# Ledger of designs, part 91: designed miniproteins, single chains, continued (4)

Each design is a single chain, and the fold is of that chain. pLDDT is the mean over its residues in the fold that is shown.

## One batch from the design tools (miniprotein)

Design m15365
Fold by ESMFold2-Fast:
Structure m15365 (fold): chain A 95 residues (1-95)
Amino acid sequence: SAAEARARELAQLGSRAFFEGNYEEAIKYYEEALELAPDSPIAPYAYLNLGEAYEKLGNLEKAKEYYQKSLEKAKEQGDEKLVEEAQKKLAELEK
């Protein structure tokens, strides 16, 4: 759909902002992507990236919340690779 295409574009803009160290900007793009397409294949990736951005900002509670949301959505969609990535991120936060 047009909403899913726009959500992918927003997620790409978020990833670019993250790469440039603009974590607050990255968060806004990923949140917008999730608002447009909460059940799309990009949704668990957007949650994972939100977790990473909050981790970079030192907000470990928010990072954990988003990694858990990523894990839940990845399980719903059968994305085994993302399930493993989200589980790894959650385990790393306990160190």
Scores: mean pLDDT 89

Design m15366
Fold by ESMFold2-Fast:
Structure m15366 (fold): chain A 85 residues (1-85)
Amino acid sequence: MKEKVIEAGINMLISTLQTLAKSARRKGDFELADAIEKSIQQIKDATDLRKKVEILKEAVKLIRPKFPNQAKSMDSLIKNMEELL
């Protein structure tokens, strides 16, 4: 079912964001790490798949300056998920 594919994609992106938050903390960027973790919580708290995807897009904008390659990969996955919505 399309919804389960989108949920799997969201869970994969949450895992990516969690890894990037840990990387940001190791590099001393505590503000970015906190912002990413706040975005993860907002995604988990959202009840609508479209709202989860919108929060993910904002999270990608936050990480893009420090993690441009990861942001590009996340954008591609988000675009694929939007085509299923």
Scores: mean pLDDT 84

Design m15367
Fold by ESMFold2-Fast:
Structure m15367 (fold): chain A 67 residues (1-67)
Amino acid sequence: GKKEELIKAAEENAKLTAEGMVQALGAKEGTATVKLEGNKLITTVKGGDAEIRSVRDLETGEAEVER
């Protein structure tokens, strides 16, 4: 369904961001995690010493970056 497509798109974007951070920062590895909690999509991307966490409300469409 549409919700499943949104989750898949978020996972792909998170992976690309992690790969970009590995390349840009010269890190050895990057990780990307997508978690759905009710109506909130939580994306955590780690690369080297950098971590970016974003929360997207699927009901309001609002997005917030915690860093």
Scores: mean pLDDT 69

Design m15368
Fold by ESMFold2-Fast:
Structure m15368 (fold): chain A 87 residues (1-87)
Amino acid sequence: GYKEKFEELVEKFKKEAEEKIKEVEESKDLEKAKEELEKFKKESEELIKKIIEESIATREQLEEFKKLIEELKKKFEEIIKKIEEEK
């Protein structure tokens, strides 16, 4: 159903983002970190648009997903800052 489709998309997005954050943190590659953050921003915007266009989420679910995106974005930014401060 629509709920299951939304939950599956969110779960996959979260898992892929967390794996990418870990890779960036372990590599300490500032350029790669910045590129992955920009890709994350673009992919999150495209996914939000798709969710809205397909009407697969309630307003409350979309709000929670946007909060998750902001939390993941903050984690990328914190790693980038840490790499910049160490180099």
Scores: mean pLDDT 81

Design m15369
Fold by ESMFold2-Fast:
Structure m15369 (fold): chain A 86 residues (1-86)
Amino acid sequence: MKLVITLRNMSEEQKEEYIKYAEELKKRGYDVEVKVEGDTLTITIGGLSVEEMIGEILRAIGLELDGHDVEIKIEGDTTTITITFK
């Protein structure tokens, strides 16, 4: 399964936190791609089981608990999370 995490309206500190998260996933042996586009960060993770995908969704949401807008979309074998920072 494939997980796409789209993070919008990020501060530089928030970008650094999610980049570290992506680096930790790479160290765990996942296929991870990171794209930075202005205030938007996109992390794509391949090779996930259903259990691993649920765990990473919860971690991505949990990194910034401070009242952000979260959208989850499931399309076939791809899950997309969009987190918009306030």
Scores: mean pLDDT 74

Design m15370
Fold by ESMFold2-Fast:
Structure m15370 (fold): chain A 86 residues (1-86)
Amino acid sequence: MAEEATRKAIEAFEKGDSVEAAKYARLAGDQAVKAGTPEAARHASLATYYASLAAYRNGDGKAMFEASEAGQRASLPGTGLAAAPP
Protein backbone atom coordinates (compact mmCIF):
# COMPACT_ATOMS: atom_id res chain seq x y z
CA MET A 1 0.00 0.00 0.00
CA ALA A 2 2.65 2.55 0.99
CA GLU A 3 4.74 1.24 -1.93
CA GLU A 4 1.93 1.97 -4.41
CA ALA A 5 1.37 5.48 -3.01
CA THR A 6 5.14 6.09 -3.20
CA ARG A 7 5.21 4.96 -6.84
CA LYS A 8 2.32 7.34 -7.61
CA ALA A 9 4.18 10.22 -5.93
CA ILE A 10 7.23 9.50 -8.12
CA GLU A 11 5.02 9.38 -11.25
CA ALA A 12 3.52 12.75 -10.29
CA PHE A 13 7.05 14.16 -9.85
CA GLU A 14 7.99 12.86 -13.32
CA LYS A 15 4.92 14.62 -14.76
CA GLY A 16 5.71 17.89 -12.90
CA ASP A 17 2.51 17.68 -10.84
CA SER A 18 3.34 18.96 -7.35
CA VAL A 19 -0.29 18.68 -6.17
CA GLU A 20 -0.55 14.98 -7.06
CA ALA A 21 2.90 14.30 -5.61
CA ALA A 22 1.92 15.91 -2.27
CA LYS A 23 -1.38 14.00 -2.28
CA TYR A 24 0.33 10.63 -2.66
CA ALA A 25 3.07 11.54 -0.16
CA ARG A 26 0.33 12.26 2.39
CA LEU A 27 -1.36 8.95 1.58
CA ALA A 28 1.96 7.08 1.94
CA GLY A 29 2.53 8.78 5.30
CA ASP A 30 -0.92 7.80 6.57
CA GLN A 31 -0.34 4.22 5.42
CA ALA A 32 3.06 4.13 7.16
CA VAL A 33 1.54 5.33 10.45
CA LYS A 34 -1.25 2.75 10.14
CA ALA A 35 1.22 -0.07 9.40
CA GLY A 36 3.69 0.97 12.14
CA THR A 37 6.65 -0.68 10.37
CA PRO A 38 10.08 0.72 9.43
CA GLU A 39 9.60 -0.55 5.86
CA ALA A 40 6.38 1.45 5.40
CA ALA A 41 8.07 4.49 6.97
CA ARG A 42 10.90 4.23 4.41
CA HIS A 43 8.41 4.15 1.53
CA ALA A 44 6.60 7.19 2.96
CA SER A 45 9.92 9.04 3.36
CA LEU A 46 10.74 8.38 -0.29
CA ALA A 47 7.30 9.66 -1.36
CA THR A 48 7.79 12.80 0.76
CA TYR A 49 11.22 13.37 -0.82
CA TYR A 50 9.82 13.30 -4.37
CA ALA A 51 6.80 15.41 -3.41
CA SER A 52 9.16 18.02 -1.91
CA LEU A 53 11.27 18.03 -5.09
CA ALA A 54 8.15 18.48 -7.25
CA ALA A 55 6.92 21.37 -5.07
CA TYR A 56 10.36 23.01 -5.03
CA ARG A 57 10.75 22.66 -8.81
CA ASN A 58 7.33 24.26 -9.38
CA GLY A 59 7.74 26.95 -6.69
CA ASP A 60 4.59 25.60 -5.00
CA GLY A 61 4.84 26.63 -1.35
CA LYS A 62 1.55 25.00 -0.36
CA ALA A 63 2.54 21.64 -1.84
CA MET A 64 5.93 21.96 -0.13
CA PHE A 65 4.23 22.48 3.24
CA GLU A 66 1.90 19.51 2.65
CA ALA A 67 4.86 17.30 1.71
CA SER A 68 6.58 18.41 4.93
CA GLU A 69 3.53 17.36 6.96
CA ALA A 70 3.54 13.96 5.26
CA GLY A 71 7.20 13.53 6.18
CA GLN A 72 6.48 14.38 9.81
CA ARG A 73 3.80 11.67 9.93
CA ALA A 74 6.14 9.13 8.34
CA SER A 75 8.92 9.86 10.85
CA LEU A 76 6.76 8.75 13.83
CA PRO A 77 4.92 5.57 12.73
CA GLY A 78 2.86 4.13 15.57
CA THR A 79 4.23 6.45 18.28
CA GLY A 80 1.43 9.02 18.30
CA LEU A 81 3.62 11.97 19.31
CA ALA A 82 3.11 15.51 17.91
CA ALA A 83 2.64 14.04 14.41
CA ALA A 84 -0.13 11.76 15.69
CA PRO A 85 -2.34 10.24 12.95
CA PRO A 86 -6.03 11.11 13.10
Scores: mean pLDDT 71

Design m15371
Fold by ESMFold2-Fast:
Structure m15371 (fold): chain A 55 residues (1-55)
Amino acid sequence: TKELEELGKEISEAAENKDIEKTEETFEKLLEIAPEEDREVLKAIKEDVLKELEK
């Protein structure tokens, strides 16, 4: 939970800075440690965030 919170915050910060590479990399770490039940939600968020950054 604490590690998930930390990574989530890092993703938000990277996304705000339009850092696509860091956002994607941090999402990969988050997905690796996230509980299986949370992975579907996180994958959807990842896809949405990356699409937003490309625009």
Scores: mean pLDDT 77

Design m15372
Fold by ESMFold2-Fast:
Structure m15372 (fold): chain A 70 residues (1-70)
Amino acid sequence: MDEELREIILEAVRYIREGRIEEAKELLKKAIEKFGADKVERVLVELYLEGEISVEEANELGRLMRELGY
């Protein structure tokens, strides 16, 4: 698993927890630009399955990805 991408997604989750949605969206955009949307989605799913992020956090990340056109 890509450790750098895991850390970026967890930082985006931290921004979501703080109500900093636009900063979370910018981090997701940069992650997609660097790693590709498919890889970002796979790592997001793995973090959810591992219990590192909640259902609400996974849903919010997915919503932000859809808003970015993915």
Scores: mean pLDDT 85

Design m15373
Fold by ESMFold2-Fast:
Parts: sequence; C-alpha cells; structure tokens
Structure m15373 (fold): chain A 61 residues (1-61)
Amino acid sequence: MTSAEISELFENAARLQAARDEDAMARLSELYERYLATTDPEERERILREMLAFARERVAA
C-alpha cells in the first residue's frame, strides 16, 4: 500500500467513528487486531487492502 492509501484508510476510519458507525468500527478493529497478530507480509498487505476497501465502501454508502 502507498502512504496515500494508508492516509485515506485513517481518514475514512475517522469519518466512520465521527458518524458513530459502531458496526463499521467493530469490523475495522477486528481487521486491525488480525493485522497486528500476523507476521506474514503478504497477509498484512491483504488485511490492509481489505480494510481500505471496506472503509471506502462504508463511507460512500
């Protein structure tokens, strides 16, 4: 992921938190815990991309 994509992920997560979207925040927290638990770079990239895609879709809805 690029620095711009990581920045976008955090901005979208902040928007969902401000909107009090508890289901979205719970999902993002679950994915982030999986990200922290893994040592596989490929799995880390997959989780970050899943988080970005989820946050983008959720904010757009």
Scores: mean pLDDT 83

Design m15374
Fold by ESMFold2-Fast:
Formats: structure tokens, sequence, C-alpha cells
Structure m15374 (fold): chain A 88 residues (1-88)
């Protein structure tokens, strides 16, 4: 767990330096795995800011909010992911 958290922090920092949404997405996934839901939300929001049509990022953001007990935001962002997927 601690090694995954360290890797997530490294990827998040690299995402900030490079502006690469994929690095934010990978960091957020690792934060989810180790139960760092606040950090996961920040990472997924970073990915969405750079690539707002990434349905995966919206779905993962919804999962993080659900893990924190915010079912209203989880449902909202899950619906956003579905809408993006249906446009293709």
Amino acid sequence: MEEKEKKAVELFDEGIRTGNPELFLEAGKLFLEVGKYEQAIKAFRGAIALDPENAEAWRLLAEAYEKMGNTELAEKYRQKADEIEKKR
C-alpha cells in the first residue's frame, strides 16, 4: 500500500510538470487502490481539466465520491461518463 501511494504521488507531480492527463488518471487509480479518496478526486479532476471527454476519468471520479459517501455527486458524475460514451 505505502509503495503504491508513493508511486501515485510521483505520477501526480509528473502530471503537474508535463500537463499529461494520463499521468493524473494513473495517479488517481493508485490513490483509489490505497483508499486515499481525497487525493484520487484531485487527480481525476486534473485529468478531466485537461481532457473533459474522457469517460473513464468521470467514472473513476464517481467511484471516489461513492467511496467517500457522497452518493449524489457519484450518481451525477457516473451519468456524465455514460453521456460521453453514448455520443460515440
Scores: mean pLDDT 85

Design m15375
Fold by ESMFold2-Fast:
Structure m15375 (fold): chain A 76 residues (1-76)
Amino acid sequence: SMAEELIRRAEELVDKADEYLKQGDYEKALRLAEEGIRLAMEAIRLATGELVPRAVGTALRAMGMEVDARIGLGEL
């Protein structure tokens, strides 16, 4: 489904953002986290049943990475 594809893409972006955070590349981490949030939020809009908690969990992870990246950039 479109929701599953969006969740998968968001999960890949979140994993990449985490890798860049660990490397101290906060600008790349932020860009990937923001795109991950966008896709995960669209997935939440489309998701039903067991996909809902997965989409929500992905969005929350992406949001946490956005916050961490902004802290690393001195924006928070």
Scores: mean pLDDT 90

Design m15376
Fold by ESMFold2-Fast:
Parts: sequence; structure tokens; C-alpha cells
Structure m15376 (fold): chain A 50 residues (1-50)
Amino acid sequence: KSPYLEKLPEEVHPVFEEVLNSPSSAPEYLKEVGAVLRAIGEELDLELAK
């Protein structure tokens, strides 16, 4: 069970709502959120790989 997953949806909730309000605009934080999610996944995989 990943506690980060529980925190992640709460942190990205406002971002999701903002993106839904302005989908025509690709804000910088949208790319940063994607990078953070990827970094978390990579870091998690790295620890699992020991």
C-alpha cells in the first residue's frame, strides 16, 4: 500500500479541476505534475528493485 498514492490524488485534485476549466491552455504546472508523477513512479520502482 503506497501512502503517496493517497496524498497524490488530493494534491492533484485542484490541478484536475483547473485543467477541466481551461483545457485549451496547457499550463506549465500540468507538465510539472506529469513529471512529478513519473519521478515518483521511477523512485518507487528504484526502491522495489533495491
Scores: mean pLDDT 55

Design m15378
Fold by ESMFold2-Fast:
Structure m15378 (fold): chain A 58 residues (1-58)
Amino acid sequence: GPLLTATGTAANGSTVTVTFEYDPEVGRPAGYAKGTANNLDDMTEASQAVAAAVAAQR
């Protein structure tokens, strides 16, 4: 499926950017999605950014 990029803000104010593969047939990230975060100390922000990006997909 298409690659989506989500951006959020970590608790320390740094930007978190997550890129993952979206599955349009099921409306969620693919099981083999890959994410990267600029600050791995706050994985909660990365997870929230992914959820927001999925919700924004048409």
Scores: mean pLDDT 60

Design m15379
Fold by ESMFold2-Fast:
Structure m15379 (fold): chain A 78 residues (1-78)
Amino acid sequence: MKEEIDKEVEEGIADISAAVIGNLARQGKVDEAIEFAKRILEKFDEETKKHLLQRGLEIARDLGNEKLAKFFEEELSK
């Protein structure tokens, strides 16, 4: 059950993190959103990183924020 709990926790943290990034970007704090994303990405495994990056890219595109979208596109290409 530890693996299941850890998976749910990681997915929850990724979703909350995406929401924080979106909120910062909506406030015009794009550089802060990118710095926050960089810090949390270092803490995740590769699958959780990809999930967060894909969700972050969707949010950036929905907001029309080209700088934030480019950041997530470049991270996804690594």
Scores: mean pLDDT 78

Design m15380
Fold by ESMFold2-Fast:
Structure m15380 (fold): chain A 86 residues (1-86)
Amino acid sequence: SIVEVIIENANVGAKVAALGLATELWLRGAEVEVRVEGDTVTITARGVNDEGVQLALDFARGMERGGAEVEIVQEGDTLRINIRAP
């Protein structure tokens, strides 16, 4: 599976959390690319297993509980998670 996570308006804490997610996906065998442009973080992970998909969903839920706006879209084999931090 492919997982794409985009975080807008990311403070330092959100950026660190995103890098933690990227690291966990990489440790689970995914090919991971992280782009940081100002306060926007984009994570693109390819070859994500079921545990990695669940971890990305749990990350999104955690951000939502922290006050972020979250949109999750499944497009074929691609899970897209769009997050706007508070």
Scores: mean pLDDT 88

Design m15381
Fold by ESMFold2-Fast:
Structure m15381 (fold): chain A 70 residues (1-70)
Amino acid sequence: MRLVTIEATGIGETEEEARKKAVEEAKKMAAELIDEPFEVVSEEVLDVREVEIDGRKLVEVTVRVTFKVL
């Protein structure tokens, strides 16, 4: 069984939104790197921090997602 681990970062108005965007980014990266079908087997939040972009307070979340290549 082949496992691929990808770290990605997402930014959103809430921690939940930022985490969701980070996971979506990891899935996009996996789709570009893996030519075979894959599925998510684990998701880990590595870091959560507040960021300010263009005068707006946002949340940045970094995740580590492990994919199983089918």
Scores: mean pLDDT 83

Design m15382
Fold by ESMFold2-Fast:
Structure m15382 (fold): chain A 56 residues (1-56)
Amino acid sequence: MVEELIEALKSPDPEVQVEAARKLGEIGDEKAKQPLLEALTSPDPEVRRAALEALS
């Protein structure tokens, strides 16, 4: 479950990345913390925003 969402964060599709970040934030698993931190450096502002909200 969490692993599949972490893989979705690496998708070339920003919509998929945003959905994955949101779901990972809802789950709150510490395993998702580093992938979400990496998503904060995404060139896509929507992906960065979703990752930031997931980490809040």
Scores: mean pLDDT 81

Design m15383
Fold by ESMFold2-Fast:
Structure m15383 (fold): chain A 72 residues (1-72)
Amino acid sequence: AAALLEEAEAHAKEAAEAIHAGDYDAAIEHLEEALRALEELARLRPDDERLRQAVAHVRALIEKVRALKAAA
């Protein structure tokens, strides 16, 4: 559990840095890795509403970054 959360946090940070740099491909890859780790954690804790919200938030960010890439 702790390792999955740390993995998700690390990838989320790298995604934010990539977005600020305009590297949308790297941002999408890091967001997808963060999503994977959060989805694994959510499977272990299915009633955790915060994890469900985090998964939804990351999915929304991936779509937003894909739209930014398409507009660039």
Scores: mean pLDDT 84

Design m15384
Fold by ESMFold2-Fast:
Structure m15384 (fold): chain A 55 residues (1-55)
Amino acid sequence: GPEEAERLGREAALAAGADEETAERSGKGMQKIAESGGFSPEQAAALAAANSRPA
């Protein structure tokens, strides 16, 4: 569900090297997308990781 999407997105962002605050924002964004767009937790996590990857 959306809470799972938030958690997975946050974890994926941290694994990609994002800081804690960026990961939290990405997770919350993915939660909102999952709630409105019907994204699976897996898809939300992948999108969060892409948005938080180191340059």
Scores: mean pLDDT 70

Design m15385
Fold by ESMFold2-Fast:
Structure m15385 (fold): chain A 68 residues (1-68)
Amino acid sequence: GSAEKLKELKEELNKDPRIKAELIGDDTLVIETTLSVEKLTGLALRIIGDYPDFSVSVKGNTIIVKAL
């Protein structure tokens, strides 16, 4: 289900030392980064492409992914 996909995404992203991804409840992943705006935008677009059933929002250097 969506919770398993978010856990898998969290584990993948946390392999990059510039990224700290935390799961909130079963439906929300908060991704805090030290990436540049360009790299952050690229990551957000990649997540949108890979997880079409999720909503993706960018707030500063943070990406918020929510299962729909």
Scores: mean pLDDT 85

Design m15386
Fold by ESMFold2-Fast:
Structure m15386 (fold): chain A 83 residues (1-83)
Amino acid sequence: SAEELLAEAEALLAKAQEALAAGKYDEAAKYAEEALKKAKEALKLAEGELVPKAVGLAIAAIGLALEAYLKSGSEVAKAAFNS
């Protein structure tokens, strides 16, 4: 469901934030990329009040991936930004 995908995206974003804080930029970019994929799938299924939540999580994931990219130059982060 959209709700399950949103919960998965939130959990992946938390892992991305933890990895970023630990200086594990490639790991942070990977988790942010996975969070973005889950948020995008949630957005395809989302209706009403879930739409802004899915969009918000996608934006947060893009932001974390970009920060990780700028700190590491990782190709994983570049792919996440464009997906």
Scores: mean pLDDT 81

Design m15387
Fold by ESMFold2-Fast:
Structure m15387 (fold): chain A 74 residues (1-74)
Amino acid sequence: DLERLKARIAEIEEEIAELEKEIEELEKELEKAPEEEKKEIEEKIKKLKFELEELEGIRDIIEAELSILEKKTE
């Protein structure tokens, strides 16, 4: 159970890193984009930031669960 939770945290951290990369790329595109395209890029960034927050929330829940299990195995 502990190993499974640790593995899941590692998976989520990888997904977070990928989303952060995509957001960074889109933010760079936003700086270079014509005014007409900026709105679309901003909407994509907002969507990815929402997904990032969701994954961070899931990670926090799993980390809390891991902490509880570690205390029980003391």
Scores: mean pLDDT 82

Design m15388
Fold by ESMFold2-Fast:
Structure m15388 (fold): chain A 62 residues (1-62)
Amino acid sequence: VKIDLLVRALEDVEKKNENDLELKKGDIVRILEKVDDYNLLVESLKTKKKGLVPKDKLEELE
């Protein structure tokens, strides 16, 4: 996944752990880092909060 790419949340994302970021469907986030094969570290453009989000819940803005 490309760093600094803007992506959109495909669905509401619940905060399950302290390091997770809560998102609402349609929220735009910036990818900061690939943490593992399942999770990205992202920053919400709306709230400026950072956290982990499952990459399968995000859509690239093509």
Scores: mean pLDDT 78

Design m15389
Fold by ESMFold2-Fast:
Structure m15389 (fold): chain A 90 residues (1-90)
Amino acid sequence: NPAVEAEAAAMSAALAAARAAGLTGSDLVTVAMAQVLIGLSPEEILADPEGTIARLRELVENSDEPVAELARTLIATLERELNGETPPVK
């Protein structure tokens, strides 16, 4: 299925870009998924988390599962970090 293969390739590229930006653990996965969903670089996501959240909210409104569910999960994660909630130690 070309769509599934394209999604897998995009995720692999996003994970590689996030690793190259020095991200590890859950931050690596979170930023990589945001890259796939909204097309921003890791540096852009880290520089403007509020703008990233706004774009993810648009995606939730305009997408079906599983993309909408992934976008909601990423919004929750980024909002927790932005509000100063302590993430689990890695």
Scores: mean pLDDT 72

Design m15390
Fold by ESMFold2-Fast:
Structure m15390 (fold): chain A 81 residues (1-81)
Amino acid sequence: MQSAVETARGLYEVTERFGEEAIRLAKAGDFKGAEFKLRSARIAAENAKMWADSNPETQEYAEKAERVYEETEREIRELKA
């Protein structure tokens, strides 16, 4: 049986992994691949938020996932400039 906190941590880790992949692809000049991975990170962060709405004890992981997504989006935007 998986705890609510373990589920939230998994969603945060998935968001972080997609974010890292997005930045890696953007640095390699694959902005199409980076946008796809950024979208995946956004969906994972949104899922973490929805999970926290039903499981308030997991709010910290939802906030961390949202931050990872926002920082990743900013870095990719800067790399395109």
Scores: mean pLDDT 86

Design m15391
Fold by ESMFold2-Fast:
Structure m15391 (fold): chain A 75 residues (1-75)
Amino acid sequence: HMEEALRHIEEGKRAYDEGKYEEAVKHFERALALLPEDHPIVPEVLRLLANAYYKLGDTEKAIEAVQRAAALERK
């Protein structure tokens, strides 16, 4: 459940720090699949995913992830 999602977030952050951006994307995507859509951590994971996409040069996917995070954080 949530513990599995948190492990993927941690592994994704580690992969990102090691310059393994494709692995970071996979971990963050897996974390998002395990989390309920209304969980407070989801916007943060989407921003981490956006950073990884940006590093891979996938600007379009990075923008989409940022927009999804902003929509979930809307008032």
Scores: mean pLDDT 85

Design m15392
Fold by ESMFold2-Fast:
Structure m15392 (fold): chain A 57 residues (1-57)
Amino acid sequence: GERAERARALLSPEQLELNREIGEKLRDIGEAVEKALERKRRGEPEEEIRVGEGVYG
Protein backbone atom coordinates (compact mmCIF):
# COMPACT_ATOMS: atom_id res chain seq x y z
CA GLY A 1 0.00 0.00 0.00
CA GLU A 2 0.90 3.68 0.01
CA ARG A 3 2.30 3.48 3.53
CA ALA A 4 4.71 0.75 2.48
CA GLU A 5 5.87 2.96 -0.40
CA ARG A 6 6.38 5.90 1.97
CA ALA A 7 8.36 3.73 4.38
CA ARG A 8 10.67 2.69 1.53
CA ALA A 9 11.16 6.35 0.62
CA LEU A 10 12.51 6.97 4.12
CA LEU A 11 15.32 4.46 3.54
CA SER A 12 18.67 5.36 2.01
CA PRO A 13 19.18 4.38 -1.65
CA GLU A 14 21.69 1.78 -0.44
CA GLN A 15 19.15 0.28 1.95
CA LEU A 16 16.51 0.17 -0.80
CA GLU A 17 18.87 -1.82 -3.03
CA LEU A 18 19.83 -4.18 -0.21
CA ASN A 19 16.21 -4.72 0.84
CA ARG A 20 15.30 -5.56 -2.75
CA GLU A 21 18.08 -8.17 -2.97
CA ILE A 22 17.18 -9.65 0.42
CA GLY A 23 13.51 -9.79 -0.59
CA GLU A 24 14.35 -11.81 -3.71
CA LYS A 25 16.36 -14.34 -1.71
CA LEU A 26 13.64 -14.62 0.94
CA ARG A 27 11.09 -15.35 -1.79
CA ASP A 28 13.17 -18.30 -3.01
CA ILE A 29 13.28 -19.71 0.52
CA GLY A 30 9.55 -19.14 1.01
CA GLU A 31 8.71 -20.96 -2.22
CA ALA A 32 10.79 -23.97 -1.20
CA VAL A 33 9.04 -24.15 2.18
CA GLU A 34 5.58 -23.73 0.62
CA LYS A 35 6.30 -26.53 -1.85
CA ALA A 36 7.28 -28.87 0.98
CA LEU A 37 4.07 -28.03 2.87
CA GLU A 38 2.02 -28.63 -0.29
CA ARG A 39 3.46 -32.12 -0.69
CA LYS A 40 2.68 -32.82 2.97
CA ARG A 41 -0.92 -31.69 2.38
CA ARG A 42 -1.24 -34.14 -0.52
CA GLY A 43 -0.35 -37.02 1.78
CA GLU A 44 3.11 -37.50 0.35
CA PRO A 45 6.08 -38.12 2.68
CA GLU A 46 8.14 -35.16 3.83
CA GLU A 47 11.06 -34.38 1.56
CA GLU A 48 14.17 -32.43 2.49
CA ILE A 49 13.75 -28.75 1.72
CA ARG A 50 16.42 -27.87 -0.78
CA VAL A 51 17.26 -24.26 -1.50
CA GLY A 52 19.80 -23.40 -4.17
CA GLU A 53 23.33 -23.68 -2.86
CA GLY A 54 24.89 -20.28 -2.23
CA VAL A 55 21.53 -18.56 -2.62
CA TYR A 56 22.35 -16.20 0.27
CA GLY A 57 26.00 -17.05 0.90
Scores: mean pLDDT 65

Design m15393
Fold by ESMFold2-Fast:
Structure m15393 (fold): chain A 68 residues (1-68)
Amino acid sequence: MEVSREKAENAVVRLLIEGKISAEQAEKIGKALSTLPEKVSAEELREIAREAGLSEEQIEALLKLVGV
């Protein structure tokens, strides 16, 4: 399943506002997303989140927000 980069970026901002991820984690994910085309796969988003240091629970919350 493909997710728009904009939708993924919005989900990251929402998790940051809700206090579910740190500002450092949000910055790392945002930088990684900026290097990708306009669409990202669920697998790629999971890998980016993992590399940014998100826990499995944080990754699941991100994926749920993007609809996967």
Scores: mean pLDDT 81

Design m15395
Fold by ESMFold2-Fast:
Structure m15395 (fold): chain A 100 residues (1-100)
Amino acid sequence: MKEEVIKLLKEAIEYLEKARELDPGNPYIAAGLGYVTRALEAVENGDLEKALKYVDEAIKSFEEAREYARAQGRPEVVELMDKAIEYLKKAKELLEKLLS
C-alpha cells in the first residue's frame, strides 16, 4: 500500500501543476503543493504519521484554493482542485489504514 499512496500523491501533483499553470496568482495552490511534496518525501522515508499530517494540511490548502478560484470565476481551476483533493483524500484513507 505504500506504493499506492505514492501513486495517488503523484496523480494529485499532476492536477495541481495544471492548476498552478492556469492560476499562478493563487497562493493556496503553491502552499498546498508544498505540503504534497513534503507528504511524498515523508512516505518515501517511512514517516507515515508525518505524511498524514502533510496530506491533511494539503487538503485544507486546496479547499481554500478551490474557494479562491471559484470567487475569481475560474471553473477549470475548481475542477482541477476537486480532482486533486479526491486523490489526496484517497491517499489519506490509505495512510490511516497503514497506521492502524
Scores: mean pLDDT 87

Design m15396
Fold by ESMFold2-Fast:
Structure m15396 (fold): chain A 74 residues (1-74)
Amino acid sequence: MREEILRELEAYVDAALAGDAATYREHMQRIIALAEQLSPEELERVARAIVAMNEGLDAGLSREDILKLAREEL
């Protein structure tokens, strides 16, 4: 599960940085679907990772720095 979530989060960041709104929305929906299978503790970590990634995107951080923030929450 963690590796699957990380893969979808990486694809989400890549689509967001590329400005590919359709692919961004697709990966966001996949993350939501995966979140339905998580424990409350895992869901909280994924939620924090998404918040950290979005803050990094808004701040203009590099892909590597954004993904580092996500991994630190997971």
Scores: mean pLDDT 79

Design m15397
Fold by ESMFold2-Fast:
Structure m15397 (fold): chain A 103 residues (1-103)
Amino acid sequence: MTLKEILKEFVDLVSQYLTEEERKKMKEVYDKILEALDTEGKESEFIKALQELFEILRKNRDRFTPEQQELIDKAYEAVKAGNIGLAFNYMKELLELLRKERE
């Protein structure tokens, strides 16, 4: 699965747990992430947008299970530390949990 595919599925699934207003904000942040990924020299914008994505999830932490909340917090801290690979690993783990809960 590509990074873009992981991001799309992740945003689609987590958005189901958000209000319409928060889903709109999530879509705006997602579009910023995609633009930064497709543009050379936009690493700082990419990291900032990814951090904003996890900030939205953290503000809505009460809508997630304790296990999902832990992964959201770990991903957020990884992004803040600039460890994008670790952040995507936690995002993928959270995505698998969300898929399992939906089924």
Scores: mean pLDDT 80

Design m15398
Fold by ESMFold2-Fast:
Structure m15398 (fold): chain A 88 residues (1-88)
Amino acid sequence: MAPARAIARAVAEYLRKHGLDAVETAARSIVNAGRQLGDPEGVVRAAAEETRKLVGPEASVALMRAIAKHDPSVRETAERLAAEAEKL
């Protein structure tokens, strides 16, 4: 989890700096990181948590929806995490 969390944190800081216009780039970075680490679900869960913590629930929802669009293997997990963030 530590490498996944570090990457998720860096992506959340990137979104905080550049705003929601950077969501597509952020989503592609998370998908690629999950593939490289062999833990797509772990990276997506860390991304949802760090983005919600540093940027807010709206940014976490947007990022999760973008990830679901780009990676079918984590679509169900990303959609569930987006729904959970929408309740906050």
Scores: mean pLDDT 84

Design m15399
Fold by ESMFold2-Fast:
Structure m15399 (fold): chain A 94 residues (1-94)
Amino acid sequence: AAPIPEVRAVLEAAVRAAAEAAAARFGPVASAELVDAEVRTEETPEGVLIEVEAEVRVTSEDGRRARARVRLEALSDAAGNVTVLRVEVELTEE
């Protein structure tokens, strides 16, 4: 199924967070690939709460590989603006 634009934006944010965490630990990142994602949405008075648990494969330019587990919470308002509320990244070198 095609994700709604707000879910796509949140998934892209998760991949970016994984790449940034890997770059901080290993140096320049050659690629970051979304392997799997669980997405949950909940309607709230403030907007739609989007919760993501994503697995991202990251490869550094020097050939190191890592798996990133990303937990991300975001809020999508009635205007379609997405605000990231929380992001947690766990890196496991492979």
Scores: mean pLDDT 81

Design m15400
Fold by ESMFold2-Fast:
Structure m15400 (fold): chain A 56 residues (1-56)
Amino acid sequence: SADARQAALLELIRTDPERARAELLALMRKEGQEDPQGAEDAVAAVARAEAARAAA
């Protein structure tokens, strides 16, 4: 399910952001929608949101 994939990706971003970027790019490539900057921005945005939640 989408929720399970999202949860797994969030955990990867927290534990191994480089691998999370690679997984996102692989998914985008499979769909023919490769966007390296979009993948980088998405990982950075999630990491920022996680840091904000941890600081609250």
Scores: mean pLDDT 72

Design m15401
Fold by ESMFold2-Fast:
Structure m15401 (fold): chain A 61 residues (1-61)
Amino acid sequence: SRVDTVVRAGLEVRASLREREPDASEAEIDAQTARAARVAGRALGLSDEEIDAAVARALAS
């Protein structure tokens, strides 16, 4: 689904941020991951509700 695509995009950004910014706090990583997922969701035409669900799922992983 498009939601699953957004979740995967968020997780890839999270992994990249962890590698590039090892000293970044969990809160900083979560904030950047959520922003990236929201951008991807909007680009794919997801509703606000679907975007919020995808962000929650990415952050829970």
Scores: mean pLDDT 81

